# Designed miniproteins, single chains, continued (4), part 3

Each design is a single chain, and the fold is of that chain. pLDDT is the mean over its residues in the fold that is shown.

## One batch from the design tools (miniprotein)

Design m12071
Fold by ESMFold2-Fast:
Structure m12071 (fold): chain A 72 residues (1-72)
Amino acid sequence: LQQQIAELRQQLTERVGRIVRLVGDMIDVELSDLPPEVQQQRIAELQEEIRRLQAEMDALDQQIAALEAQLA
């Protein structure tokens, strides 16, 4: 159980790092000289990826909580 929790927490850490990089990419797009239509499209794509990662993290949090409940 403790090893499984540690592995799931590692997966959360990896997804947090991914989200941080995507947020950086969004800032770079907003500060770029790209046409507004291209900026909006790229930001929308990055926001969709962040949303998917957040959903995956929510699923991992639920799995961790279920395993932690077994330890309590």
Scores: mean pLDDT 83

Design m12072
Fold by ESMFold2-Fast:
Formats: structure tokens, sequence, C-alpha cells
Structure m12072 (fold): chain A 88 residues (1-88)
């Protein structure tokens, strides 16, 4: 997952990725917040944390694959944070 690797390298959370995905689709703040709640995310993230070059790749993810994609981002970022904490 090259996209997921690039996102976790940039420190992008699942909530940030969701915000970018929804912003590219023109979703309202209310729709983004409702979907974040449905997926168990604490709140809608910050789309501006997603690098511009990755936004089109995120936007290309179909809605039916979104929950799985966000879960994979959350897992990979979590593993990276654990690795960084253990290494220091």
Amino acid sequence: DELIEKLVEAGVTAADALAAWAEERGWSEEEIAALAKKFGLPSAGDASKVPEELREEIAAIPEEELQRFLLEVDIELGLRRIEEAVSK
C-alpha cells in the first residue's frame, strides 16, 4: 500500500484522510462529521495535513472501500508511532 505508506510518513491520521476524501467530493462538514462518527473516529480531521500530491489518490478510493482504507491507515500509523516510541 504505497498510498498508506506515504500518508503515515506524512503523519496523516485516518480522520485527516477521511476529511481529505470528503472535501475532494464536496461533502459538507455535517456529512464528514457523521461519517467520522459512524467509523468510530473521534472527530473529522484536518484535510490540510494531507499532502496535495496524495489528495487525488485518496479521492479515487470508492466509498465502499473507504472504511477498510481508513482502518489500514489507522493501523499503520499506530504501528509507526509504537516503533518510534520504542526506538527512543
Scores: mean pLDDT 76

Design m12073
Fold by ESMFold2-Fast:
Structure m12073 (fold): chain A 69 residues (1-69)
Amino acid sequence: ARSKDMSDMGKKMVDISSKINDQKMRNRMISQTGRFSTNPSDQKKKNDFIKVMKDIGMSDKQIQDIIKT
């Protein structure tokens, strides 16, 4: 796509991060994303990732699009 899906996701993550006033919460988001991407078959890490993504305001569709990758 001309706009690039990766660029759109990047903008969304920047917008979410800018709304998180707590650096610890931003770091937790990054950490859980890394844990899930390293072990996507680990159900606990997947559940922890989904929970954090929902807590930071990501939609179910966006979470599923990331998981499908």
Scores: mean pLDDT 63

Design m12074
Fold by ESMFold2-Fast:
Structure m12074 (fold): chain A 84 residues (1-84)
Amino acid sequence: MERERRVLETTAKSLESYLEERGKADPKVGQAIENARKSLEGNGQESLDKMREVVSDDTAEAILQLVREYERAKKKAEELAKKL
């Protein structure tokens, strides 16, 4: 369990850094990442529409998947940390 928690923490950190670096390299990608995060927080419809204005549908889908994987890894790490 301790090893699994550390792996999930490292994965979440790596995904966070990757998303930050991509947002710095391209402002349009940065805007799409922020809109993807907002869609997961409960403002889904407007955020998805704004992503489509800034990036292609394929790029928006890829960014949304990466943000979902980051949030899932983060929550799993937090859940395991609380049980140990």
Scores: mean pLDDT 71

Design m12075
Fold by ESMFold2-Fast:
Structure m12075 (fold): chain A 56 residues (1-56)
Amino acid sequence: MLARMKEDQTGDFGNVFKAGEIIEVLGTGPNGKLLVRSTKTGAIDYVDPSKLEFLE
């Protein structure tokens, strides 16, 4: 499932995702977070889903 970052976000492991960046949702994480991969950088991290616009 693809999503777009609505705003800049730093993941739990310190990876920075920029507003407008397209990410792939790989699964669900703890505390309602999503495991995602950047389509631009390949970085994998846990992010807050409230800052995502789901595309698919």
Scores: mean pLDDT 83

Design m12076
Fold by ESMFold2-Fast:
Structure m12076 (fold): chain A 67 residues (1-67)
Amino acid sequence: DLEELKRRLGEAFVQELLAVGQQMAALAQEQARMAQDPSTPQAEVDALQARAAELQARAEALDERVE
């Protein structure tokens, strides 16, 4: 519950959690588009995967703070 998290961990934390979630959703859409395009260079795919891994690590760190 976002209201409970905001009360317990603060609004700044909840805003960061939501921002990371939105960035991950946008990245997933971009990955899906690249997967449908066989002309996408592997370097671009690798860069997108690296960004996804970084966002996932941030999301996991935030989830750890939630408990």
Scores: mean pLDDT 77

Design m12077
Fold by ESMFold2-Fast:
Structure m12077 (fold): chain A 62 residues (1-62)
Amino acid sequence: VTPEELIALARELLDYAKSRGVVTDEEAEEQLAVFEKAAANMTPEQREALYAHLRRELERAR
């Protein structure tokens, strides 16, 4: 999993959370910035584990 793929999935989850009124636009932007920095500093194994977790959360929400 690349950092770009992880960020794309995180953005999709944040957009879903915004649609549910769980987070504001400002909060979503702050979370995305944190994810961008975290993803760049993660090992490939950490990115794969987080990607799998976020994908399960998105599937559960649907």
Scores: mean pLDDT 77

Design m12078
Fold by ESMFold2-Fast:
Structure m12078 (fold): chain A 87 residues (1-87)
Amino acid sequence: SRREEILQTLTYMIRILPALGEKLKAPKEVVEKLKEILKRIREALRNEDREALEEAAKELGISAEELEELALDFEKFEEYVEELLKK
């Protein structure tokens, strides 16, 4: 399902995030903060908690709908995460 695909993308991104942060020389604090936001998004999706999903997506500067669309395309999602790490 769409939700299962999004959950797989989020789980994979959380897993690779430390290595991606090192590659981009992102501050450890930025990497850890982003990792926690992505984990909260993943839990909100697992629990079908729309309010929690909207709040977590807002911390990334996007809507829940934009986040779900972005997470269906891993390459675009990775590019967005890289932009967040470069700030």
Scores: mean pLDDT 86

Design m12079
Fold by ESMFold2-Fast:
Structure m12079 (fold): chain A 61 residues (1-61)
Amino acid sequence: RVEEVLERTRERVKELAPPDIADSVAQAAETAVRWMVEQGWDPEEAGERVVKVIETHLKSK
């Protein structure tokens, strides 16, 4: 279910992001997953891709 994927994505992103921006990044991640699912992406694949992109960005610096 897309709602379950959104919750997992939000929680994972909040763990990865600095406290100052954790809520903002989590909200952006939810928006991205929802948009991707509306475009025809599988919810699980959309969630994993968004988390991976955010994780890469946070750890690349």
Scores: mean pLDDT 77

Design m12080
Fold by ESMFold2-Fast:
Structure m12080 (fold): chain A 92 residues (1-92)
Amino acid sequence: GEWKLLSVPAGTKLADLQQRARAENAEAAVLVTDTAAYVLLGGPRVDELLQAAPSGAAVFRLEGVAGPAAATPIPASATTPTSGVLYLHRRA
């Protein structure tokens, strides 16, 4: 599998980023901002992607997505509060 990073502007719909990650054939995807990490696609690589999050960052997951037990579920209608970077692990 390959690592891919995409710049994401503030106000982007998280559901749109999840669809982008699926289109990229990602097996895991996490959006990282300055204050939070958002799990968009779950999987065994999520912990590796969460290492990109700043120390003490809040961790969220989209409803229906597998993620860490401590991750707070948020609706698919949510948007990015700030700009960030989408971290993808693509399938081989």
Scores: mean pLDDT 80

Design m12081
Fold by ESMFold2-Fast:
Structure m12081 (fold): chain A 82 residues (1-82)
Amino acid sequence: MKVKVKITFPNGEVIEFEVDLDNPEETAEKFKEKVKSLGFSEETAERIGELFKKVIIYAKREKLSKKELEEYFNEAIKLSLS
């Protein structure tokens, strides 16, 4: 199951990212690469990717809506990159 989510970074940049709820590890790895491409460190990318993976697993289990999934991802970004 693939869902497009909007993610806002602390610098104000907004991206659309495709989340595959059936492949949390692959989705998290792609997001780590995106975070690194935006100039964040490997350590920051690893941290946020770990949280992203956990959010995806939780969202699939609890059947979260697209809006709830976007809220969890943006909160994870805010807490990890701020």
Scores: mean pLDDT 80

Design m12082
Fold by ESMFold2-Fast:
Structure m12082 (fold): chain A 78 residues (1-78)
Amino acid sequence: DAQAILDAFAEAGLSPEEGLRRAAEALEAAAEVAEAQGTPEGLELARRLREAARRVREALGDPEKAAEIIAEADRYLS
């Protein structure tokens, strides 16, 4: 749930924008790890994670939308 992500940022002492920026950075870091595996699956996952990070940064003015993008991206890692 997008609200649960925003609530988690608040519990960590982060503003929504700060939490979303850190989440975008984490998605990019995860993409680098996926790409480094050198598999077709890793390259596709890296592409999706980088796209999610870009969309989060574009949606910083709409925290609920940005949090939903993060929730969708987290599903690719499970």
Scores: mean pLDDT 82

Design m12083
Fold by ESMFold2-Fast:
Structure m12083 (fold): chain A 63 residues (1-63)
Amino acid sequence: SVDTLKRAFDEMDEAARRAPELSLDEVEERMREAGQSGDGTTRLFADTQISTARATVEELNAA
């Protein structure tokens, strides 16, 4: 649902800011689960957030 995606997005943002301990697999799993019962918009948003999370983790690893 949108509410679940919003929560997952906020959690990813906080996790990326606080600690680079979240693995790419964990972030991807959370977003996929959040998108599973959604419509096309929900799935697109989940896919976008997975890509954003991967980019954020790569940036943190490069720093």
Scores: mean pLDDT 60

Design m12084
Fold by ESMFold2-Fast:
Structure m12084 (fold): chain A 83 residues (1-83)
Amino acid sequence: KPTPEEIERDIGEALVLITAAVELIYAKHTLSEEDYEEFSKAVREKVDELVAKVRAGEITPDEAVKQLREFAEKLLEELKKRR
């Protein structure tokens, strides 16, 4: 059976993915289709980066969620300036 450490990593990954899903839903209703595609791609790449770091024990799940939110908020503001 999975170790407590494996369970913690899997929960951490799930939290990052849930956070990304919420950010993507908000952006879909806020951005144009073109800007949303750019946002979606960048967020998915950031998720892959953060999930890898959580799995490697380099950052905590809470830190990964914080970094993802900060990244998404900054990118959303930047894309809104293009309107």
Scores: mean pLDDT 82

Design m12085
Fold by ESMFold2-Fast:
Structure m12085 (fold): chain A 98 residues (1-98)
Amino acid sequence: DRLEELIKKAAKALHLDEEYLRKVVEKTLELAKKKGLDLEKVKEQIEALLREMVENKVLPPPAEIAETYGEEFAKLYLEAMAEVDPEWKKVLDAFLKS
């Protein structure tokens, strides 16, 4: 599974727990489905973001995610992060004020 391999590589590159990153990815897809978004497009955006994390060894800031993948995807990913890790709610709230 290409997505699973990217999750493992990105988690290693960012020194994150694989289970943590997997939950974020799964929650992003769950929220996309609930919102009636194009799941294939969202999956491609997740894979591209994970590849960027592997290459650069950093999670891009919210504004850069929005610029590269679109504001709707950035919001979706941040909402997923906030549900998995409540500390990210402050980051989501700051992003939504823009």
Scores: mean pLDDT 84

Design m12086
Fold by ESMFold2-Fast:
Structure m12086 (fold): chain A 102 residues (1-102)
Amino acid sequence: SSMLKEKREELAKEILELSKIVAERLRELGMEKLADFVLEAGEIVAKGILEEDPEKAKEEIEKLTKKYLENTPDPELQERIKELEEGFKELLEHAMEVIKEY
């Protein structure tokens, strides 16, 4: 459906715009690594919505998280990255549920 495609494109765009706002705020607080994670995770979620492939997007979020954890020696920062992983997975699941209603 062209309407369903337009709704996916709108939702993906909103997630990308929100991720940029959150990332900019994190950078203002000196949280550069968390800002970078948010931008990359937001891109993965948006792509998963556009491609209608939430399983692939979930796998890519898990790969992204592993990459960041391997390069993050701080245990507190590791915990924050894991919390963001869970949040983006929940966001993806909710987005896919909304799309099913159209």
Scores: mean pLDDT 87

Design m12087
Fold by ESMFold2-Fast:
Structure m12087 (fold): chain A 101 residues (1-101)
Amino acid sequence: SLMEELRRLAIRTLATLTMAIMRAYMNNDMEAVDRLAALTVEIQELLKKALETGDVSTLDQVIELLRQAVEILRENGDIAGAKAMEEVIRELEELRRKLEE
């Protein structure tokens, strides 16, 4: 089901963000840690809302915040994290299109 796909993508989104935060922390980049952690909190609340309500506009907000995370990761040289996040964005955009059909 689309809700099961959303649950799997939500878990992967949060895992990808957590791994990026861990890498920033290990690199002693506390500014990146703080910025990514703030985005992660907002993304988590929006993903919960999407799962509870099916509100596709909530996914648009998640995608925009993830694009901000990609910019942070690229600025800080986490190219692997940025690419992993871009793949998550692509899959969320595909799911968002299916939810409007």
Scores: mean pLDDT 88

Design m12088
Fold by ESMFold2-Fast:
Structure m12088 (fold): chain A 74 residues (1-74)
Amino acid sequence: ILEEALARLDAALSQSSSEQFQTTMEILELLAKSGLSNEEKIEVLEKLKAHAESKGMELTVNALTWYIEELRKS
């Protein structure tokens, strides 16, 4: 999951902001459908967030941050 998500984010770097956002939403859906625990999902999301921050993907960072906070409340 993590390696696939990272590869998708890297591919989206050359795309429009709307396509980057769409890719981010697809990654979140993949995680939501996974059999991972909330703790495991947060670990993956934190790594994806760090990667997105290093690439300047602000919309992606915001979406990932939101999902992390939702999982922490659960």
Scores: mean pLDDT 79

Design m12089
Fold by ESMFold2-Fast:
Structure m12089 (fold): chain A 58 residues (1-58)
Amino acid sequence: MVSAERAERLGRLVYEASGDARAAAEVAHFALSGDVERAVRAGEKAGVPREEALRAIA
């Protein structure tokens, strides 16, 4: 289960990597919805390494 705090953490990493607030919000939404694979893949596209994204939501 991904908590709001962890979803926000991943969203923050996406924002820091990309500067794109919409991408950050979208990734946080996927994580909150339980779609971990979509959240992690969207993070990777934004420049967040898979391992870092997985640690953010763990």
Scores: mean pLDDT 82

Design m12090
Fold by ESMFold2-Fast:
Structure m12090 (fold): chain A 92 residues (1-92)
Amino acid sequence: LVERFRELLERVVEAVERGDWETAERLAEEAARTAREAIEAGEDEVELQELLLEASERVLEVLARQGVLSEEEVREGEEKLEKWRRELEAKR
């Protein structure tokens, strides 16, 4: 399940890079379902959150580059992701 989650997140980033928002949304929903199944199966929640954080950082970078987000939204996103990264590091 962890490998499937990683693979789905990679495909989400690729879809966002192409501007294929419909595909990105579908894959993100499938990734969310896969993460829930992985947690229910006893997989490491911190590992899953780290994978999601890495994908979220990449998506934010793509959205900033494409001009989809304002400078303020990009900054707020970066601050939230940095805080989340520090929280995950503290759990290890």
Scores: mean pLDDT 82

Design m12091
Fold by ESMFold2-Fast:
Structure m12091 (fold): chain A 70 residues (1-70)
Amino acid sequence: LEEKIKKVEEEISKLEDEMVATYKQLRAARAAGAPEAEIQALVDKMVAIHREYVKKVEELNKLKEELDKS
């Protein structure tokens, strides 16, 4: 259980790094006047990362609850 918590925390950390990187790319693309399709693709990527992040946070909370019951 403790190993699963650590793995999910590491996955959350990677998603946070990916969100920051994608946000920087989105800002740079907008500043450079990139095509609307490219900007939309970065927005869609950000939304997908955020959905995965929420799922991992919910998973972490459930694992911590199970650890507290053990």
Scores: mean pLDDT 82

Design m12092
Fold by ESMFold2-Fast:
Structure m12092 (fold): chain A 75 residues (1-75)
Amino acid sequence: MALTRLVAALREHWGSPLEELQAALRAAAAEAGITVEFEDVRLEGDRVTLTLRITTPDGSGGRESFTVEVEAALP
């Protein structure tokens, strides 16, 4: 439970930069006809795990969604 509180605190204190980044990515993706959303951000020691939801047109008038996880090491 400490991890979820750390993520919540990060979003609260750095929420403006994170949401600005998220908004910029969503705007760029929307111009390409896709949508990207941050589902989760987790810190584990010096590692960050991002969970992203990507939504794209399926060619039949509907939309497809899928989730990807990305890991990066903090400097």
Scores: mean pLDDT 58

Design m12093
Fold by ESMFold2-Fast:
Structure m12093 (fold): chain A 117 residues (1-117)
Amino acid sequence: SNLEKLKEYAIKLIEKIIELVKKLESFPDKEEFIKLGKETIEKIEKAKSKKEILVILIEFLSGEKVLNTENLSIDELLDMLNFLFNRLLEGLKSLGASQEDIDELEELWKKIVELAS
């Protein structure tokens, strides 16, 4: 199903982010971030809707709780995620992430957008 594929690509995205963060010497609070990523994977595995997966990803990338999620459309959640994801890419690149690793993250993100839409 599209939901199962969305879970698969969301998990792959987080796993790739964790792998990349482990390689970056100057990443702040690295151990806590990796732990949060692993906890986020467990939440995605238990998610029952596309909207729930997008909310979980927003909370991971922002470090903040999303309020009034029932009133947010998929398009609104994707717009929020796109902003947060681009901020993550800028941060990772500034810390020395390779263009190859950035391109892999962007490919995974494009698949998530297609599956969520």
Scores: mean pLDDT 89

Design m12094
Fold by ESMFold2-Fast:
Structure m12094 (fold): chain A 96 residues (1-96)
Amino acid sequence: MPKTKEEFENEVISGVLLLMAAVGRLFLRHADLSDPAAREEARELARRILELAERNRDTAAREAVLAAAEAALELARATGDEELAERARRLVEELR
């Protein structure tokens, strides 16, 4: 049935957002951000997490979008990407 399929797909997207948030937090915990390569990887990860959260903000579970946006914000702040941090901060603010 269409609704059941949409509900399943939205739950899968929510699960992916929660997984990406967890991966982002693990990266922050274990990566040496004094390394330029690690900082660029963290920035790229933050961008991907934020883009997925922004794209699915109205369809995924609010808690999953918020967790992903908060992880992206922490990654962006840790890398010094002010533009990405401001984008993530606005999404976090809109979801609260």
Scores: mean pLDDT 84

Design m12095
Fold by ESMFold2-Fast:
Structure m12095 (fold): chain A 82 residues (1-82)
Amino acid sequence: MDDVIQFAIDAGIDPDVARRAVAAMSPRIDDIDRLKQVIANSWVLSDANPNASAVRRARARTALRDAGIPQAYVDEAVAILN
């Protein structure tokens, strides 16, 4: 899980926020690569992300849907990342 937290920090997420997001999502997502995808794409959907655009947000939503992530998990991750 430390590698997922470091991945989130490298993506520009505050370390305390990254830890909270990973702690909330890791019990629900057993695959580390899938967990990284959830964190990365939820960060693109966050209003705190300075690099978010309409096109990137649309792609992030599609990636999360294609990965079979419930919208409730996405909403929770985005709320933590805001």
Scores: mean pLDDT 80

Design m12096
Fold by ESMFold2-Fast:
Structure m12096 (fold): chain A 117 residues (1-117)
Amino acid sequence: ERDRLAALVGEVLDALSRLVHARTEEERRAAREALEAAIARVDELHPEVAAALRAAARVVELGVETGDLGLVEAGVRAVVAIQAALVAGVSREELDALARRELARNEALLAEALARL
């Protein structure tokens, strides 16, 4: 389970990288489709992690759309933190606590950024 979850979070990171570097609307759509598919598979294994990844992905997408590199970096950092925790083999309680903290942080960032639009 953990190895599959870590691999799926890696797929989320790859999809986010493709989204950030997309040059066409077709590339952007393909990256979003890959991202949502990977997060849906994470949700089957670990809903709390999936919720945190979805919030981080929304922050990255908004950063790309608005040219706010700080939002892109914040969202990517959240996904990297979750992947690092999975690779490090932290306890289930520690992983859930990290996911909840990252979810809250990214939801707050998203709300603040959207209020500025």
Scores: mean pLDDT 86

Design m12097
Fold by ESMFold2-Fast:
Structure m12097 (fold): chain A 68 residues (1-68)
Amino acid sequence: SETEKEYLKSVEIFLDSVRQQSLTMSPEQREQQIRAVEELLKDVEKKASKDVVKKVKEMVEDYKKFVE
C-alpha cells in the first residue's frame, strides 16, 4: 500500500540520519544508539505487516554492519 511505502521511506531516511550521526559518536553513545534501533525493530515486529518487518530488518542489519 501507499501508506506502507511512505512508512518504509521514512524509516530509511531515519536510519540514514542515525548512520551519519554514528560517525561522531563515542563507543558508549554508539552502543546506546544500536540498542535504540533494536528496540525500534521489536516495536515494528509487533505492529507491522510481515513484508514491512522484513524490509525494516534488512535496513537495520545494514545499519548494524556499518556501525559494528
Scores: mean pLDDT 81

Design m12098
Fold by ESMFold2-Fast:
Structure m12098 (fold): chain A 87 residues (1-87)
Amino acid sequence: LKALGEKLVAILSDPKSPAAKRVRELAKKYEEALKNGDKEAAIEQLEKFADLVGEVTGNQLVAEALKLLARGEKEKARELLAKAEAE
């Protein structure tokens, strides 16, 4: 988990990258959804962020694990993250 997080931070640290721009747009929509009390809209933005992480890392298991975390499915997310690290 820590190594994956550090790799993501390195990739997203370029303010000119398309990925960094998409992260800022998703964060803004997530904050707006939370401010409006729309939990489903907030979860949708987290799932879109998960898809972006999968695209940036080239690892779709990471994307699926993050979507499970957004839905509160912690044990299933942990299993998928373990598989992603094993590849």
Scores: mean pLDDT 73

Design m12099
Fold by ESMFold2-Fast:
Structure m12099 (fold): chain A 110 residues (1-110)
Amino acid sequence: SQEVLATQLVSANPADLKSILKDAGLLTDSEMISAAQTLQSHSSELSPKQIFLALQALDELYLSGVELTPEIIETVISLVKSSSDVADLMVKVSNLAKNHLKGVFLRGMA
């Protein structure tokens, strides 16, 4: 079922994206829809499975309080391409969230 959702994701319009994200158990906030659209633009360099894994990683980052900027999305794309499996990817994503939130905290200090 996840492979079917991944293939549907690659060419979906914004209304269909919300339904696909919901069916996948992912967040459907405007930030997640925008991130999904950005990942669709990378469909030439990512397999449908890699796009779906990137969305799962971005969902985890968003739940951790990380803003889904183009820089964060590009970092996740690089992590998906370099990770040996889903567990390895999720460890790297957790470290990215921790390092990003630490950086935001330090930047907020006057």
Scores: mean pLDDT 77

Design m12100
Fold by ESMFold2-Fast:
Structure m12100 (fold): chain A 100 residues (1-100)
Amino acid sequence: MLSLEAQAVLEQAEIGLKTMKELQEKYPDNEYVKKAVELLEELIKEIKETGKINKELWRKASEAFNKTYEALKDDEEAVKKIEEMTKKMMEVYLRMLEQL
């Protein structure tokens, strides 16, 4: 069984992966979107296989999200998807804190 923190990070990573894959369909050549997908897939795999959070992968994924936001900031639809992703991730984090 995963710890509460590992469950919360896994759920956040799965939310991020869904959004980044949707953006990758629209922007297949965007290096930051591609990098975010790769980092999230690796993080999710590692959590599922080991039960441990690779904090460095999570940090790199967060950096890739920020770079994706900056690269796509002129696309209102892309910005809205990233903002909705961030809101859902925050809701998962706050729910975890309530269970501690």
Scores: mean pLDDT 85

Design m12101
Fold by ESMFold2-Fast:
Structure m12101 (fold): chain A 92 residues (1-92)
Amino acid sequence: SMEDEELIKEAEELVKKGVDIEKMYEAYLEVLNSEEASREQKILAVAFMIKVEKGREEALEKGLKEPEEIIDYMLEKGYLSEKAAEALRKSL
């Protein structure tokens, strides 16, 4: 639990520093597909999840209800990479 708390804290700092959303998404895919993901990749993956959650909440607060509209909003505001948005649209 302590290691997870430190990882989340480091991920929040990366979000604040404005690290590239595409790099975060690439790390997220590596963590999903490999048990050998580095600590740095895990931090970037958590940063991606934080960005996605924040963007989704912001879109819902603006009154967007349709999945495609939420995805488009999040992409436009930099909460999703182009590749992440495409993957989500294919899952609808």
Scores: mean pLDDT 85

Design m12102
Fold by ESMFold2-Fast:
Structure m12102 (fold): chain A 78 residues (1-78)
Amino acid sequence: SKSNVGSFLGKLALELGASEEVARKIEEVAELADTKPEDEQQEVIARVNQLLADFGQGQLTEEEVGRRLEELIDELKK
């Protein structure tokens, strides 16, 4: 099922100046998180929110955000 949170966070990433590729990775993370227990899903979404906050404040580059999202996707596929 499509996550409303994933769509929201993806759009937020675009508004903060991130690429469509980063937005797509965020939506994939949210979709994978939806398959996990509620506590783990909340932790994953909190991690994505923190990445976007750090990116928006200039503390992380888009490359670093993309890499961390890929690591999170790999963790969630296990």
Scores: mean pLDDT 83

Design m12103
Fold by ESMFold2-Fast:
Structure m12103 (fold): chain A 77 residues (1-77)
Amino acid sequence: SAEEEKEQRISRLLRATLQLKISNEDKRAAIMASLSPEEQAVLEKMLAYLNEREEQAKKEGKPFTISVSEMRKIIEG
């Protein structure tokens, strides 16, 4: 059950991350407000990482890409 609860939490946070990416500013604010403080902290860390990687890709003239596995690693710590 502990492993199942961990997987459910990771899946939920991954879905929240994807939802934030496709939402407008008002919807993003509402999504963040619906999360626990711990979940908000994880998503803020994720967004900061994604923004840094996007800026680096832009400086290198490359398209920005990130894998689900990489995002899972950020959620896990």
Scores: mean pLDDT 76

Design m12104
Fold by ESMFold2-Fast:
Structure m12104 (fold): chain A 87 residues (1-87)
Amino acid sequence: SMEERVEERALERLRPRLEELSEEQRRAAEAAVRTAAYAVARYGKEKAKELARRLLLRQGMPEEEAEEIAELAAEAAEEALRELLEE
């Protein structure tokens, strides 16, 4: 699906940041990227960021780190979607 392709490309963009995280934080961040990828086409970047941030907070990520990773996830998902729509 388009959402799966957006998730794949967004994860590739965030790979350097994800590699810096613990295994548990990385799993949470990967779930946040999936959430952003599935939300961005339908609801836009800001809503994708909001949903990703809420997921990260529920997973126990500190507020500041959750905000950072949610922003990166939403940006990566938006750019991935944009590139896929150009194909």
Scores: mean pLDDT 87

